Designed miniproteins, single chains, continued (5). Designs and how they scored, part 51

Each design is a single chain, and the fold is of that chain. pLDDT is the mean over its residues in the fold that is shown.

## One batch from the design tools (miniprotein)

Design m17757
Fold by ESMFold2-Fast:
Structure m17757 (fold): chain A 75 residues (1-75)
Amino acid sequence: SEFEKNGKEAEEDSAKKKAEAEKKLAENLALLRKAAEEDPKWQPVVDEIEALSTPEGFIAAVQLAEEAVAKLKAE
């Protein structure tokens, strides 16, 4: 459940939180790549996220992917 996934505190969880964020980014990027194959309007955001494939750009990439997926789901 959502409640059990919140148990990261038990492990001081920074590594688990990072792994979860990386998995979420990969899943969101996969969804956006599929959307770009069907509608080219999604290609620029995919390109922008891939351009942020640096450690310094990771947080921005996660935020962009979440925002773009929210727009995709609203459509």
Scores: mean pLDDT 73

Design m17758
Fold by ESMFold2-Fast:
Structure m17758 (fold): chain A 87 residues (1-87)
Amino acid sequence: DPYEEMEEASKRLSEEELKLPEEEQNKLSDLGSELMKAVREGDVEATKKKAEELIKEAKKTGNEELVEAAKALGEAAIKVAEELAKA
């Protein structure tokens, strides 16, 4: 279930973000919010772009758990946006 995968990945990402400095935490949180907005709008292309931005920013932290959570969230979010775009 892409919705359940997205929720679980979002929770993991938020938990890993809490371990980061406030500036990095705020940047990742903002990107996550932008990603979720694109998903709600059913904008597949915007969702892909925001997922790439989120993963790129996560990679800069050097935290592998954060990168894995960002990738999982991006993949699930794209699937959800594609389903919403079809509806």
Scores: mean pLDDT 83

Design m17759
Fold by ESMFold2-Fast:
Structure m17759 (fold): chain A 83 residues (1-83)
Amino acid sequence: SWSEAGEELIKLLDEIYKKTKDPGYEAQKLVVKAAVYLQQGQPEKARELALKAIELARKAKDYGTVRMARVVLSAAQAQIIQQ
């Protein structure tokens, strides 16, 4: 159910980005994808997407998304160390 909710959010954010071309929505989509990969036990993919989300969100000056991406990055790094 969490994976399904994540996939639904990714689809919605992608549709908004396609209509608006606002890079903040692309950054938000990457954060959601990273969180889904974490739930699926793929922390290395989650880390990669979280890092890309931080870079894109900073360029967009979307500091809320930067904070969320950093939380996901920390969780991914912790999971990699424990593997």
Scores: mean pLDDT 83

Design m17760
Fold by ESMFold2-Fast:
Structure m17760 (fold): chain A 87 residues (1-87)
Amino acid sequence: MAAKEEELRKLVKEGIDKLIDAYLAKVKPKTEKEKLEAIIKFGEEFIKLYEEHWSTLSEEEREGLGIAKKILEEKIEEAKKKIKELE
């Protein structure tokens, strides 16, 4: 059971990392601070869309996107901490 949940979390994390990389390639941040701010913006917009569309999602979509939301919340907190360390 635990091993399957860990594999699912790993796949979702890899997917999120690829989406962030694609977003950063589009935005082309010039500084580390701009890169971290872009990651925060991406995560916040994703969470907002997930919450706005919650009632239209299937149970399977809610589970997968719920894992993605938790990963993005962790990435947002880490990015905010790094920005504070740069200031």
Scores: mean pLDDT 79

Design m17761
Fold by ESMFold2-Fast:
Structure m17761 (fold): chain A 81 residues (1-81)
Amino acid sequence: MGVFRAIQAIRAINRPTLSRAQFADIMAQLGVSRADVDAAWDRHAGGQDTLSADQFAAVLRDLGIDDGTIDRLVNAFRSLQ
């Protein structure tokens, strides 16, 4: 069950930003390959080592995640901000 595990990974974050490693763990729960994660991160992070909520939403759309799953994951992430 990918979405529930992804939400739990987000809840383990104690900062208002996602690191690449935390993002990769979340995406692994959704069955996304590490290569696709790294490529999408590099397109949206702009050389930063963390993602904002807006960048996180943009990366999820780029990876082809459905709107319902994006809403659930972004809401979980925003609850940390």
Scores: mean pLDDT 75

Design m17762
Fold by ESMFold2-Fast:
Structure m17762 (fold): chain A 104 residues (1-104)
Amino acid sequence: SMDELKDYFISLGFSEKVAEELAKKAVELMEKYNISLETLKVEIDSFETLVTNLTGSKLVDLSKKVAEALIKGFLEPLRAYAKSEKDLEWLEFFIELLRAAAEQ
Protein backbone atom coordinates (compact mmCIF):
# COMPACT_ATOMS: atom_id res chain seq x y z
CA SER A 1 0.00 0.00 0.00
CA MET A 2 0.97 3.69 -0.22
CA ASP A 3 1.28 3.86 3.59
CA GLU A 4 3.65 0.85 3.69
CA LEU A 5 5.82 2.43 0.96
CA LYS A 6 5.81 5.81 2.75
CA ASP A 7 6.86 4.10 6.03
CA TYR A 8 9.57 2.17 4.17
CA PHE A 9 11.08 5.39 2.70
CA ILE A 10 10.88 7.06 6.15
CA SER A 11 12.80 4.03 7.54
CA LEU A 12 15.54 4.75 4.94
CA GLY A 13 15.88 8.27 6.43
CA PHE A 14 13.71 10.33 4.04
CA SER A 15 11.51 13.13 5.40
CA GLU A 16 7.74 12.46 5.53
CA LYS A 17 7.05 14.80 2.57
CA VAL A 18 9.83 13.30 0.38
CA ALA A 19 8.80 9.74 1.41
CA GLU A 20 5.20 10.45 0.26
CA GLU A 21 6.43 11.77 -3.14
CA LEU A 22 8.75 8.75 -3.61
CA ALA A 23 5.95 6.36 -2.56
CA LYS A 24 3.65 7.81 -5.28
CA LYS A 25 6.35 7.34 -7.95
CA ALA A 26 7.08 3.81 -6.68
CA VAL A 27 3.36 2.87 -6.92
CA GLU A 28 3.26 4.12 -10.55
CA LEU A 29 6.31 1.96 -11.43
CA MET A 30 4.84 -1.07 -9.59
CA GLU A 31 1.43 -0.77 -11.30
CA LYS A 32 2.93 -0.24 -14.79
CA TYR A 33 5.25 -3.30 -14.60
CA ASN A 34 3.41 -5.53 -12.08
CA ILE A 35 6.26 -5.28 -9.53
CA SER A 36 5.60 -6.63 -6.02
CA LEU A 37 6.30 -4.56 -2.88
CA GLU A 38 8.92 -7.15 -1.82
CA THR A 39 10.73 -6.92 -5.19
CA LEU A 40 10.69 -3.09 -5.00
CA LYS A 41 12.17 -3.13 -1.47
CA VAL A 42 14.90 -5.65 -2.47
CA GLU A 43 15.90 -3.51 -5.48
CA ILE A 44 16.02 -0.27 -3.42
CA ASP A 45 17.92 -1.95 -0.53
CA SER A 46 20.45 -3.32 -3.08
CA PHE A 47 20.82 0.18 -4.57
CA GLU A 48 21.38 1.72 -1.09
CA THR A 49 24.08 -0.92 -0.43
CA LEU A 50 25.73 -0.06 -3.78
CA VAL A 51 25.66 3.70 -2.97
CA THR A 52 27.20 3.05 0.48
CA ASN A 53 29.94 0.85 -1.08
CA LEU A 54 30.76 3.49 -3.75
CA THR A 55 30.62 6.63 -1.53
CA GLY A 56 31.10 5.50 2.10
CA SER A 57 27.85 7.38 2.91
CA LYS A 58 24.21 6.45 3.45
CA LEU A 59 21.86 7.38 0.59
CA VAL A 60 20.14 10.16 2.62
CA ASP A 61 23.52 11.64 3.75
CA LEU A 62 24.78 12.28 0.18
CA SER A 63 25.76 15.82 -0.82
CA LYS A 64 24.32 17.25 -4.06
CA LYS A 65 27.82 17.13 -5.60
CA VAL A 66 28.26 13.39 -4.84
CA ALA A 67 24.68 12.56 -5.94
CA GLU A 68 25.14 14.37 -9.30
CA ALA A 69 28.55 12.65 -9.79
CA LEU A 70 26.85 9.23 -9.31
CA ILE A 71 24.02 10.19 -11.68
CA LYS A 72 26.29 11.45 -14.49
CA GLY A 73 29.24 9.08 -13.97
CA PHE A 74 27.39 5.84 -13.15
CA LEU A 75 23.57 5.78 -13.62
CA GLU A 76 23.20 7.75 -16.89
CA PRO A 77 25.88 5.61 -18.69
CA LEU A 78 23.89 2.48 -17.66
CA ARG A 79 21.03 3.62 -19.96
CA ALA A 80 23.15 2.33 -22.89
CA TYR A 81 22.89 -1.20 -21.39
CA ALA A 82 19.13 -1.10 -20.71
CA LYS A 83 17.31 -4.00 -22.42
CA SER A 84 13.76 -2.66 -21.97
CA GLU A 85 11.67 0.42 -21.14
CA LYS A 86 11.23 -1.18 -17.68
CA ASP A 87 15.04 -1.07 -17.15
CA LEU A 88 15.11 2.60 -18.22
CA GLU A 89 12.27 3.51 -15.81
CA TRP A 90 14.10 1.71 -12.94
CA LEU A 91 17.19 3.84 -13.73
CA GLU A 92 15.03 7.02 -13.79
CA PHE A 93 13.54 6.03 -10.40
CA PHE A 94 17.05 5.55 -8.89
CA ILE A 95 18.12 8.94 -10.32
CA GLU A 96 15.06 10.57 -8.68
CA LEU A 97 15.83 8.71 -5.42
CA LEU A 98 19.40 10.13 -5.40
CA ARG A 99 18.20 13.68 -6.16
CA ALA A 100 15.46 13.48 -3.50
CA ALA A 101 18.02 12.27 -0.91
CA ALA A 102 20.46 15.10 -1.73
CA GLU A 103 17.75 17.84 -1.76
CA GLN A 104 16.05 17.06 1.56
Scores: mean pLDDT 86

Design m17763
Fold by ESMFold2-Fast:
Structure m17763 (fold): chain A 89 residues (1-89)
Amino acid sequence: SPPDPEQLELQRLLGELALEVERYWEEKPPKKVSQEEIEEKVAEWVEKEKDLKTILRKLEEYLKEGASEDEIEGVRRLAESARAARAAE
């Protein structure tokens, strides 16, 4: 099946979020926290809010407060993918 337009928009918005979070961390590094299940947090927000922009705002605020090493790696990978996509245009 072709990619869902909503899924493509989500990937774009996650890339922009990752770039902003990485930029913020350069000036204010996240507090080192224990491993947390980011997917579980996102699932909770999706169930409660159903508004994509609100969910992404909560995710951005969450990551700016503190992040595990796995979450930091995940954001860096998303940011690199977003930069590569921009460079390919």
Scores: mean pLDDT 75

Design m17764
Fold by ESMFold2-Fast:
Order: sequence, then C-alpha cells, then structure tokens
Structure m17764 (fold): chain A 80 residues (1-80)
Amino acid sequence: MSEAEDLARALADGIAEALGIEPTEALEKALTIALEGILSGDVKKAEEGARLVQEELTKQGHPEAGERARKGIIDAAKSA
C-alpha cells in the first residue's frame, strides 16, 4: 500500500475515535486523495479530497468538523 493510504487509514481511525463516528471507506478514500494532493503539491487534488472529507463528516453529523478539515487540508496544500 502507499504511504498516503496507510496514513489515511490512521487518520480516519483517529478522527472517528475523536468524533464518535464510523471510520468509513469513503472517509479513508477522501483522506487518501487529500494526502496525495498535499504530498505532491497538487492543490486541485487536495481540494477534491478536502471536499470529500467535508461531505463524509457532514453525513456523519459533524459539519463544523468537516469545514475545519477542508480548510486545514487546502491550507496545507497551498503551503507545500
């Protein structure tokens, strides 16, 4: 597996534990896309991943956490 996939699974588990939600495959996939964008300096890919993370967290009842995650991912991608 890629380093981004391994890190995404760890982050999904951590977010799920912190928010009391399920670490869904959709969340893992969204985080993988976001991390690949950040690590490669592809801001558009990071923005796509950030959007998917926000959508999944909003579905799980945490829209504010989704907004914060999206902003953090985009800011990280632009700073890389």
Scores: mean pLDDT 82

Design m17765
Fold by ESMFold2-Fast:
Structure m17765 (fold): chain A 63 residues (1-63)
Amino acid sequence: FAKEAEERYKKERRELWDKIVELARKGASEEEILETAKKLAHQSSVPVSTALGMARSVIENYK
């Protein structure tokens, strides 16, 4: 990643994390959380693999 992309990546990664945490706390299923993470990754600079890893972490800690 370029240095400029690192700051954008960090911000978008945090926003993605916050959204999936909110979804998990609302009682969404594990499948819904994973699908939402993939969808948000496609709309951002966050790789799908990274988003899925974050979703798994959220499921483990907030589900």
Scores: mean pLDDT 78

Design m17766
Fold by ESMFold2-Fast:
Structure m17766 (fold): chain A 77 residues (1-77)
Amino acid sequence: MDEIEEILARTKAELRAHVADRRRVTEVIGRTLNEIYKVLLEKLGDTPDNRRKAMEEVFRVQEELRAYVAELRAEAG
């Protein structure tokens, strides 16, 4: 989805710019996960089943962002 794709692109750019700032990295990831969860619920509708599906996708995004940060940290030394 365009909106989630745009959020991820902006988040990855911000993480790359601030990879040395550990607190900012944590805040950026947390903020992004909350934003994606909200977008998913707005698209699916707020039901218990859709909350579970949204949380599953948020978990997947969290893993992607953590892997990306690990790659950036490896590049930085």
Scores: mean pLDDT 82

Design m17767
Fold by ESMFold2-Fast:
Structure m17767 (fold): chain A 83 residues (1-83)
Amino acid sequence: MSREEQIKDLEELLKKYEERLKEALESGKASEEQIKELQDVIDELKKAIEALKEGDEKKASEHVIDAVGEEMRYLALLVDEEL
């Protein structure tokens, strides 16, 4: 509801993806494609946070949608390999 709460939620989400990227890099098992997808999610979340801090809600929403799209693609690749 408040812009501060939205920023906090996105920053918490960003930390989770940064942790996933760190684990992927440390394990050495992640493909270059998987690493790139995680980096793209992180980049879009950072842009969304910046847009919210500037008061551009439309731009922030576009970057959140893009981040969700990248994460969905990443998860779909993992599910297809596991199933």
Scores: mean pLDDT 77

Design m17768
Fold by ESMFold2-Fast:
Structure m17768 (fold): chain A 75 residues (1-75)
Amino acid sequence: SMEELERRVERLMDRAAELVERAERGEISPEELREQRKELRREVEEIKRQHPDATETHEFLEQVLRSLEELIRRL
């Protein structure tokens, strides 16, 4: 359902925001951040599988993962 999709996206965004905050505070290592990013990638793939028609959401989530990867590279 679309409501389930929205809930999953909100949860993923909350986790991404937490990771950014922790990275900015120096509270997470680059290795831990890479591991968490892999978990987020798995969730994005699950969302794509369960909601293949939500193409705008897919593009948005790919951008979130890309931004997190850029953050990891700068640490």
Scores: mean pLDDT 84

Design m17769
Fold by ESMFold2-Fast:
Structure m17769 (fold): chain A 69 residues (1-69)
Amino acid sequence: SAIRETLEREAERLAKAAVARFGVTQPEQFDEPEVRAYVVELAERILGRPLSEEEREYLLELVKRVLAQ
């Protein structure tokens, strides 16, 4: 999927944006409603459309993986 490929490319940038805004230090903090909503909103702006529930879940897995490295 072109959308999944875009999310994979943008995951590091989105994770770093959340770190800068909220001081995220642990992957689990991406499950916090405000952090989750922020990352989803940024991804939706890049794609120019809303994400499906499956795409939001995939995005969260990707940004958590960035912090776990």
Scores: mean pLDDT 86

Design m17770
Fold by ESMFold2-Fast:
Structure m17770 (fold): chain A 86 residues (1-86)
Amino acid sequence: SAVEARIEALERDVELLEEALKEAKNISEAIGVVLRAIGLLEDIDLLLRRNPDLPADVRARIRALAARVQAIKDQAMAKLKTLSLK
């Protein structure tokens, strides 16, 4: 389904963002991770709002992705602060 394809794309985007966070070496790269995380959180929120009748397990999977993205954003913000002090 279109929703399944979107979830798979989001899962891939989250994995790529986790790698980008690990590889971020400067302020610009860390800011880039924060901004991409915000965009993914907006996409996830929109997906959930537009599809309220999704099965509970599918909604849980999408919310788990949101939690992963939030953790990435928080880690990127912490990394940005550390890099800004150099």
Scores: mean pLDDT 88

Design m17771
Fold by ESMFold2-Fast:
Order: sequence, then structure tokens, then C-alpha cells
Structure m17771 (fold): chain A 80 residues (1-80)
Amino acid sequence: SSEEEKLLKQLKEHFDQLLEQYEKFASTLSPEELKKVSQQLLDEIDNVIDYYKDNPELKKVFEDFKKRLEEITKERLKEL
């Protein structure tokens, strides 16, 4: 439905903002701190993905968010 599509779009835009904030925060952390924080966030995201296992559209949005967070973390660790 159009309302569901609108909510999914808003959620994706919110995640874009969260990832920008995460990238800035990650730049202030040591490699050890970044690994710990990223693992905690990934574990929380995995719990949300499992919660939405029967909702493929929401599951995909959270899986895409997880992948982008992992990519930011990997790039930051590579620079350190």
C-alpha cells in the first residue's frame, strides 16, 4: 500500500541519518572500542531482523542497514 511504502521510505531515510551519525561517532573511537560498539549494534540489529522474520520488506530494510553499518565499520578499521 502507499502508506506502507511511505513508512518504509521514512525508515530508510532515518537509517541514512543514523549511519551518518555512526560514521562521525566511529571516527572518535579506538579500533578496540569500535569493534566492541559495532558488535553490540550488530547483535541488536540481528535481534530486530529475527523479530521481523515473517515481514520480508521490513527484514530487508534492517538487513540493508546492517550491511551499510558493517561497511562503514570496515572502512574505518582499514584506515586505522
Scores: mean pLDDT 85

Design m17772
Fold by ESMFold2-Fast:
Structure m17772 (fold): chain A 80 residues (1-80)
Amino acid sequence: AVEEEVERLIKAGEEHGDLELGYISATGVAAAAGRDELARKYYEKAKEILNNKKTTVFGIKQSLADGAYRAGRAARAARA
């Protein structure tokens, strides 16, 4: 199920110290599955974490979050 997959991705992110990547991946999966509310929730969580981190790759990870959300939406549209 989508919920199980997003939970797995978030947990993997926590375990590897890349929680933001877990939320980015969860955003893409939820968006591709047509779970727009769930995708937005995880997208916002990824953005929150990125905004709170002082990292030299902040902009790259922010672009990845935006890309994952858009790609998931596009994949869903292509299935219609």
Scores: mean pLDDT 72

Design m17773
Fold by ESMFold2-Fast:
Structure m17773 (fold): chain A 84 residues (1-84)
Amino acid sequence: SALKEKVERAWKFLDPNGDGVTTREELRAAMTQTSGREPSEEELDWAMEALDPNGDGVITEDEFEENLAERLNVPVETIREARK
């Protein structure tokens, strides 16, 4: 589905090495590709705070799916089902 392709592409940009987590540098690269410009450190800090509420310095695939579900106003199961 189109949703599956969008979710998979977004996660691929955030986790290009497939280790199941996104680092600050991977997020910076993904934001640069999406917006066409490198984010400021302040913009990146804000994005990390939104995506990593635990503050452990990494974003897991589960946290990414939950954040995306909230942004799209759908249950997280909708995102997970679309990826099957």
Scores: mean pLDDT 73

Design m17774
Fold by ESMFold2-Fast:
Structure m17774 (fold): chain A 82 residues (1-82)
Amino acid sequence: MEVRVEGDGVSPETLEAIREAARRAAEKYGADVTVRVSLDANGVITVDVEAPSREAAQAVAREIAHALSKVSDKPINVRVRA
């Protein structure tokens, strides 16, 4: 299983929380996962999750959203791609 997390403009703590959540979900569902994280000029964190199936992508997105709710008060937009 391969897990890739790429992030710009977010804190190291936020990026690590995303990486840990993605790894846990990928291990649980046995899927390769790519996550891209960006922070826009309005302070919104956008997380793009790509996985081989919609189910895997949704599962990873759910884990990331939960992890981010514990470490960031910024608005979060999570998008999925299969």
Scores: mean pLDDT 78

Design m17775
Fold by ESMFold2-Fast:
Structure m17775 (fold): chain A 91 residues (1-91)
Amino acid sequence: MRVVFRLFGADGRLAEELPPQETPSAAHQALVRAVELMLTRGYARLRVEVEGPDADIDSAMALLYLATLSVTGELRIVSATPTTVEAERNP
């Protein structure tokens, strides 16, 4: 597997890309870090892209984590596909 995290500014431009992660546990830690960066540095959108044989499972796990944060009002899910999850920071 390969999981890539991309953070976008309010202007829609790529602001930061985290190193690719190749294991589920490392990907989960990077997801938590990406959310932390999004909230602390004011990035507007997070994109999680998953590649490999378990892409559907890993994207579902990312969606579940981001969905828990949307319930607390911190983020909202913008789009979800089997290989990509996008979330935006609430205003």
Scores: mean pLDDT 76

Design m17776
Fold by ESMFold2-Fast:
Structure m17776 (fold): chain A 76 residues (1-76)
Amino acid sequence: SAIEEAVAIVQAALDALPPQQRAVLLAAERQGRDRLDFTALAKELGISPSTVRRLLAEAEAHVAPAEQRAVELLRA
């Protein structure tokens, strides 16, 4: 199904992320992207808020093409 293919594409992109970028992205997703508290994420992950912002931006840039492809499949 298109949903299964879309999930597989995004999962492959997540699996390709460096471990620290993946950890930051998953923690941000659990917290909710519309309610991000970078200080709380930094405390949870044991890094600085600036490092959280940088790693999240890098992770999102790596995953964005896969997310776009997944959206295209779900709209077909």
Scores: mean pLDDT 81

Design m17777
Fold by ESMFold2-Fast:
Structure m17777 (fold): chain A 81 residues (1-81)
Amino acid sequence: SSMLEEAKKILENLIEHAKKEKLSEEEIRVHLLIWAHEMLTVYKLSPEEVRELVEEAMKELKMSEETKKRVMEALDAMIAA
């Protein structure tokens, strides 16, 4: 869908910005969760699509396992609400 393609483009821009500016894992976590919230609430993407894209982004950014766990726990809480 066009919304999924737009969501991916926004996420790719976020990943590029994080790499260029050398953002901390905490800053990246905040940006990823804001992106995920907008994708779920505004763009109405499925929880499965959002979860997969967040996982791929964290892998690309080589985030620590502890930070990945915190992001996924926050995302799961957001989906359950």
Scores: mean pLDDT 88

Design m17778
Fold by ESMFold2-Fast:
Structure m17778 (fold): chain A 73 residues (1-73)
Amino acid sequence: LTVEQMRAIVAAALQPAPPEESAEVYVNGRFVGYIRVSEVDALAAALGGTATVVEEREPSPFAPRLVVDIRIP
């Protein structure tokens, strides 16, 4: 990952979000953090990758809503 890609991940992960509005995000299968669902597409674009929803969970105050993998070529 480039420095700019790492900065984008850190910036997204620092935004506060309740679990029901959060996604568990992976980059090429590697866990990177919990990110607000609304920010996932922007993060994928910043990384030059494509976001794919791997799993959608029932709404819960204790667990992220989506599991997403961002695939970078």
Scores: mean pLDDT 75

Design m17779
Fold by ESMFold2-Fast:
Structure m17779 (fold): chain A 92 residues (1-92)
Amino acid sequence: MSYSQLSQRIDELHTRAQNAQTSDEVRAILDDVDALINDIKASKLSSSQKKKLLEKIKKVVMTALKKAGNDREVINRAIGMLLRIIGEMLDL
């Protein structure tokens, strides 16, 4: 998968996060974010390209967190995912 293809998938997820109205929609977005992080890690992209994609995903998760409302499970999952993304970026 190319950088452009991964970048486009992240942009599509960001739009979904911005339009999310329910905690179930946010949960589905976080599932897709998890799969996308794994795809980025498995890709043959440079460390610099992976960092740029992870920064974009971090923005998606921050947007999703704002849409979680009072769902403690979704909030905790989004925070955990932000910490994981930061850790992955530091390891690159």
Scores: mean pLDDT 87

Design m17780
Fold by ESMFold2-Fast:
Structure m17780 (fold): chain A 97 residues (1-97)
Amino acid sequence: MGVIKALELIEEAAEDLAPLVAERLGISEEVARKLVYHVLLGISTGTPPEVIASRLAKELGIPFSKAAELLSKTLRVLSDNADLVGPYVQRIQDALT
């Protein structure tokens, strides 16, 4: 079943990309890992950004406005590093199909 493989790939990508996001945003690697995990999970499931931000606010125990800000900054970091991130996104999508 591709769903389990996709979740494993999302966890791996979150761990691999967390140091980059942590450095660029000035946050802990633990927070960055959770942030990348929920962003990749949300993108892979077609979840709207406002719903991803709501999940992050609850998971991190922060206000929605701060979660939305962190989400926007994370999306920019990932977009700016599409050569590193793209292969993970493609493999996750392939595992789901």
Scores: mean pLDDT 84

Design m17781
Fold by ESMFold2-Fast:
Structure m17781 (fold): chain A 67 residues (1-67)
Amino acid sequence: MSEAASLYTAGELLYIAGLIEYEQGRKEEAIRSLERSIELYDRAESLGFEEARERKERVEKELEKLK
């Protein structure tokens, strides 16, 4: 697994964690997890992992709805 793929995978895990946290009513924790997910996707995209861009945009829209 490349560094880009590893960052993308970590972003996916934080995104899932954020969704679970939100469903549990832990809004502040969910926001933090989603923000960290976006940071990891941004790094993955910077290293050439194209799929990270689309996922980042989707998570940014999700996060905006939670704020």
Scores: mean pLDDT 83

Design m17782
Fold by ESMFold2-Fast:
Structure m17782 (fold): chain A 70 residues (1-70)
Amino acid sequence: SLEEELKRKRKEFNEKVQRKHREIFLDYVAKKYGISREELKKNLDKLIEEFKKAGQTSLAEELRRIFEEG
């Protein structure tokens, strides 16, 4: 139905918005650490481990997902 089609498109739009917010977050983290996006990617595993040790598991998972989708 048209209603289900609209619901699907809204979900797709929300997913795009969330993805864009993640990219902005990634750029923010790269800027905060004074490194390039490539350097951030190179240090991704190290940053993930540091966040996990600090109890920031959700943040670590978000960083990993951003690079796996990119």
Scores: mean pLDDT 72

Design m17783
Fold by ESMFold2-Fast:
Structure m17783 (fold): chain A 91 residues (1-91)
Amino acid sequence: VIEETAEKIRKKLKELGVSPEVLEQVDKLIEHVLELVKKNPNLSKELKEELIEILIKGVVRLIELGEQGKSREELEKVRRETIKELEELVK
């Protein structure tokens, strides 16, 4: 389910013509979420849905910053902050 959502996000962003810099940060964020799910096979359906919600919020924020012309450093900061939130959720 999470893997299917991740692929839909990637496909949609490419179709929307999102910048390569934003796509790179989104891909790294998706990879981290997939690794968290892989390392935590006993995650409840509820926690998996919360991970998807946090992922989507992070992706939206990265798109907004990209549209505002924010630097790669600023995009990486938002990605790292989103990853911390995801890691805290699975504890």
Scores: mean pLDDT 80

Design m17784
Fold by ESMFold2-Fast:
Structure m17784 (fold): chain A 102 residues (1-102)
Amino acid sequence: DAEIERLEAERRRVQQELIALILELEPIAERLRQRTPSLSHLSPTEVIHLLLRRYKEDPEGTLRRLREVYKMSDEEVALVERLGRTSSRLEELQARLEELRA
């Protein structure tokens, strides 16, 4: 099925982009956990998952909090936004593939 093959290829590309974004965010998450007492008990990976979960619940409020409370740079905030959008795109592609394979 040409559509399933196309969606699988796109899913693989989006998954690779998501992995690359997580790797880019690891040193940022490490710096954030070191300067933020409420996050210091989490690993860098756990911090990234927390930010992703918060972004999915409230995208605009989370990005504002990252700038204003956590004092992240615009470039660092943009990476979290890209992570959130890429994760949502991957979930959409996975859901569509599951429907077509059912």
Scores: mean pLDDT 86

Design m17785
Fold by ESMFold2-Fast:
Structure m17785 (fold): chain A 69 residues (1-69)
Amino acid sequence: HMTEEEKKIFIEARKLADSAIAEEQKRRGRPLTLEEVVEVLKRLAEQSTDPKIQEYLRELAEALRKGLE
């Protein structure tokens, strides 16, 4: 059901998440805890207007919580 363009969006969402996490780590001057990473991802998902980006970010957050990939 997803197109190649939709998958590119998911890759971009992952890069945005990684960038946001890295920026937050630099801002705090320390590595983030798992809980903090999950919170960042959930906030990005809630702020996104694209439901596919939201689902990807939520899936990533849930994977981190449960140790899934």
Scores: mean pLDDT 75

Design m17786
Fold by ESMFold2-Fast:
Structure m17786 (fold): chain A 75 residues (1-75)
Amino acid sequence: TKVTITFVISNVKDPEKTVEEIREAVKKHGGEVLSVEIEGDTVTVTVEVEAEKAYELGKEIKEIAKKYGGELETK
């Protein structure tokens, strides 16, 4: 069963690079990026992924957020 998750990362120092690393993480975990929005230093990415893979994907996205100095919130 697939789930849709929105990741909001605020205060990132390189939004474009953050998005590229998130796209690679989503692809690595068999998910699909449905939408991407960059507003200043805030990155919002909505993805569809198998529920079983959601936890590992979330962990990797949290590490990406931390790498770029951002704070992750999941919706």
Scores: mean pLDDT 86

Design m17787
Fold by ESMFold2-Fast:
Order: structure tokens, then sequence, then C-alpha cells
Structure m17787 (fold): chain A 98 residues (1-98)
């Protein structure tokens, strides 16, 4: 069903969010005195917190059998935030390699 597909997407977004959070924490642990890495990590954490809230909203919408169009919109917004967090992690990786 469309709701089962949405539940699978929620699970995938939760898994990706967990990986991104772990990588942010790893960079902060390895480079505790790097101000640029700390600033990028702070931005990434804020974005990941927003993505987590949208994922929870999508779970609530699925539970309440909200319109698939509404669920899809929230999931797309969560995906966009995870992509933004990945871009910040890519910047942290570049700084760590310099």
Amino acid sequence: SPYQKAQLEVAKLQAELTVLQSEVDLYLSLFPDDEQIRQLAAQARKILAQARELIRKAEELIKNKAPISEISKVLKEARKLLDQAQALLDQMAALASA
C-alpha cells in the first residue's frame, strides 16, 4: 500500500539521520579545537534536529492515515534537510583533509 511505502521511507530516513549524526559526533571528537568544524557541526545538528521533527510528523500523519500527498511533502522536506546536513559533513571532511 502507499502507507507501507511511506513507512519504509520513514525507516530509511531514520537510518540515514542516525548515520549523519554519528559522523557529526565523530568529527567533533577527532577535531575538538577546530572552530570551523565546530561551527559546521552546530549547523548540521540544528538541521538534523529539524529533520527528526519532520520524520516524527510523517509517522503521525501515517498513523492517522492522512492524505498521501501531505505525507510525501513532509518526507520530501525531511530528505532535503538530510541532503543539507550531508553537504555540511562534506565540508567538515574537506577541512579534516587539509
Scores: mean pLDDT 91

Design m17788
Fold by ESMFold2-Fast:
Structure m17788 (fold): chain A 92 residues (1-92)
Amino acid sequence: MKVTIRLSVDGKLFAEETGEFATAEEIRQAVLEMIDRAFKEGHERVAISVDAETPEGAELARQAALALQEELSDQVVHLQTVSNQVSLLLRR
């Protein structure tokens, strides 16, 4: 499923990836890799959006967001799922 992942720091685009994802785990890994890169660069707060082109892609994005919330529970400040978009706000 085609999904676009964007990570922003202080309102500036830090990273963007558009790809074909078959599973929620692939989306979760892509998001984690972007978060890891931002935190390694010294950024303490990141905003992530995951946009899917289809309802099926949105379902994979939602499953990935739930897995991320479980894994990064102490770091997730905000998680919102609306239509085909998932938004996350995290602090290191």
Scores: mean pLDDT 81

Design m17789
Fold by ESMFold2-Fast:
Structure m17789 (fold): chain A 94 residues (1-94)
Amino acid sequence: KAEEYLREAEEHFRRAGEAANAGDVEAAARHLKEAVRALREAGLAGADPRKVAIRLTALALFAVGMEIDFGDTELAEEVHKLILEAMKTIEEAE
C-alpha cells in the first residue's frame, strides 16, 4: 500500500520533469501537486518517514527551480505550502 503511493509519487515527479522540459508549467505544477498528495498518502500508510521527507525535499527544490526558470513565484509558493501541510498531516497522524 505505502509502496504503491511511493511509486505514484515517483511517476508524477517524472512527468513534472517532462512537462517542465517542454515548457508546460501548468502540467508540471499539476504533477508536482499530485506527487505531494501521493507522498502524504504514503506517509499516512506507514512509509519510512525519511524516504517521504527526502522525496518531499526533492519536490520543493524542483519547484524553486521552476520559479527560477519560468519566473512563477506563486506556483513555487503553492507547492511549498502543500509540502508543509503534507508533512504536518503525517506528523500529527504519527
Scores: mean pLDDT 81

Design m17790
Fold by ESMFold2-Fast:
Structure m17790 (fold): chain A 58 residues (1-58)
Amino acid sequence: MSPEEAAELAERAGARAVALGGDVDAAQKYGQNGVKAALEGNSEAGLKGAEAARQAGE
């Protein structure tokens, strides 16, 4: 997965988790960390952040 794709996935997952009213603090933190990591060239950390944000928001 490209860093751009990972960043988009992480951002979308974090925003959705926040919108769904789950653990907002965790979802926001994981989502932001995922986007930052992906943009810095760490696509695996980006995916991990997106998945953690999604789970926190459920």
Scores: mean pLDDT 71

Design m17791
Fold by ESMFold2-Fast:
Structure m17791 (fold): chain A 72 residues (1-72)
Amino acid sequence: SSDDQKRLQVGMEIGTVEVHLAVAKTMNIPISDEEREALLAKARANLEAADVPQSLRDAAIARIRALIDAAQ
């Protein structure tokens, strides 16, 4: 369904950030504030381009923000 595709897109955007953070942690590379904002901006743009509803976008961005904040 269209709703399933939107949820899959949310999962893919969260997963992309999780992989990025896992690589940074393994390599002992700190996440800068500039990099944090760039990751958030890219996720927002991709979710908007995929026409994900605002409520799901807000929830996804809140989750991504929490993941990045926990990694800093």
Scores: mean pLDDT 87

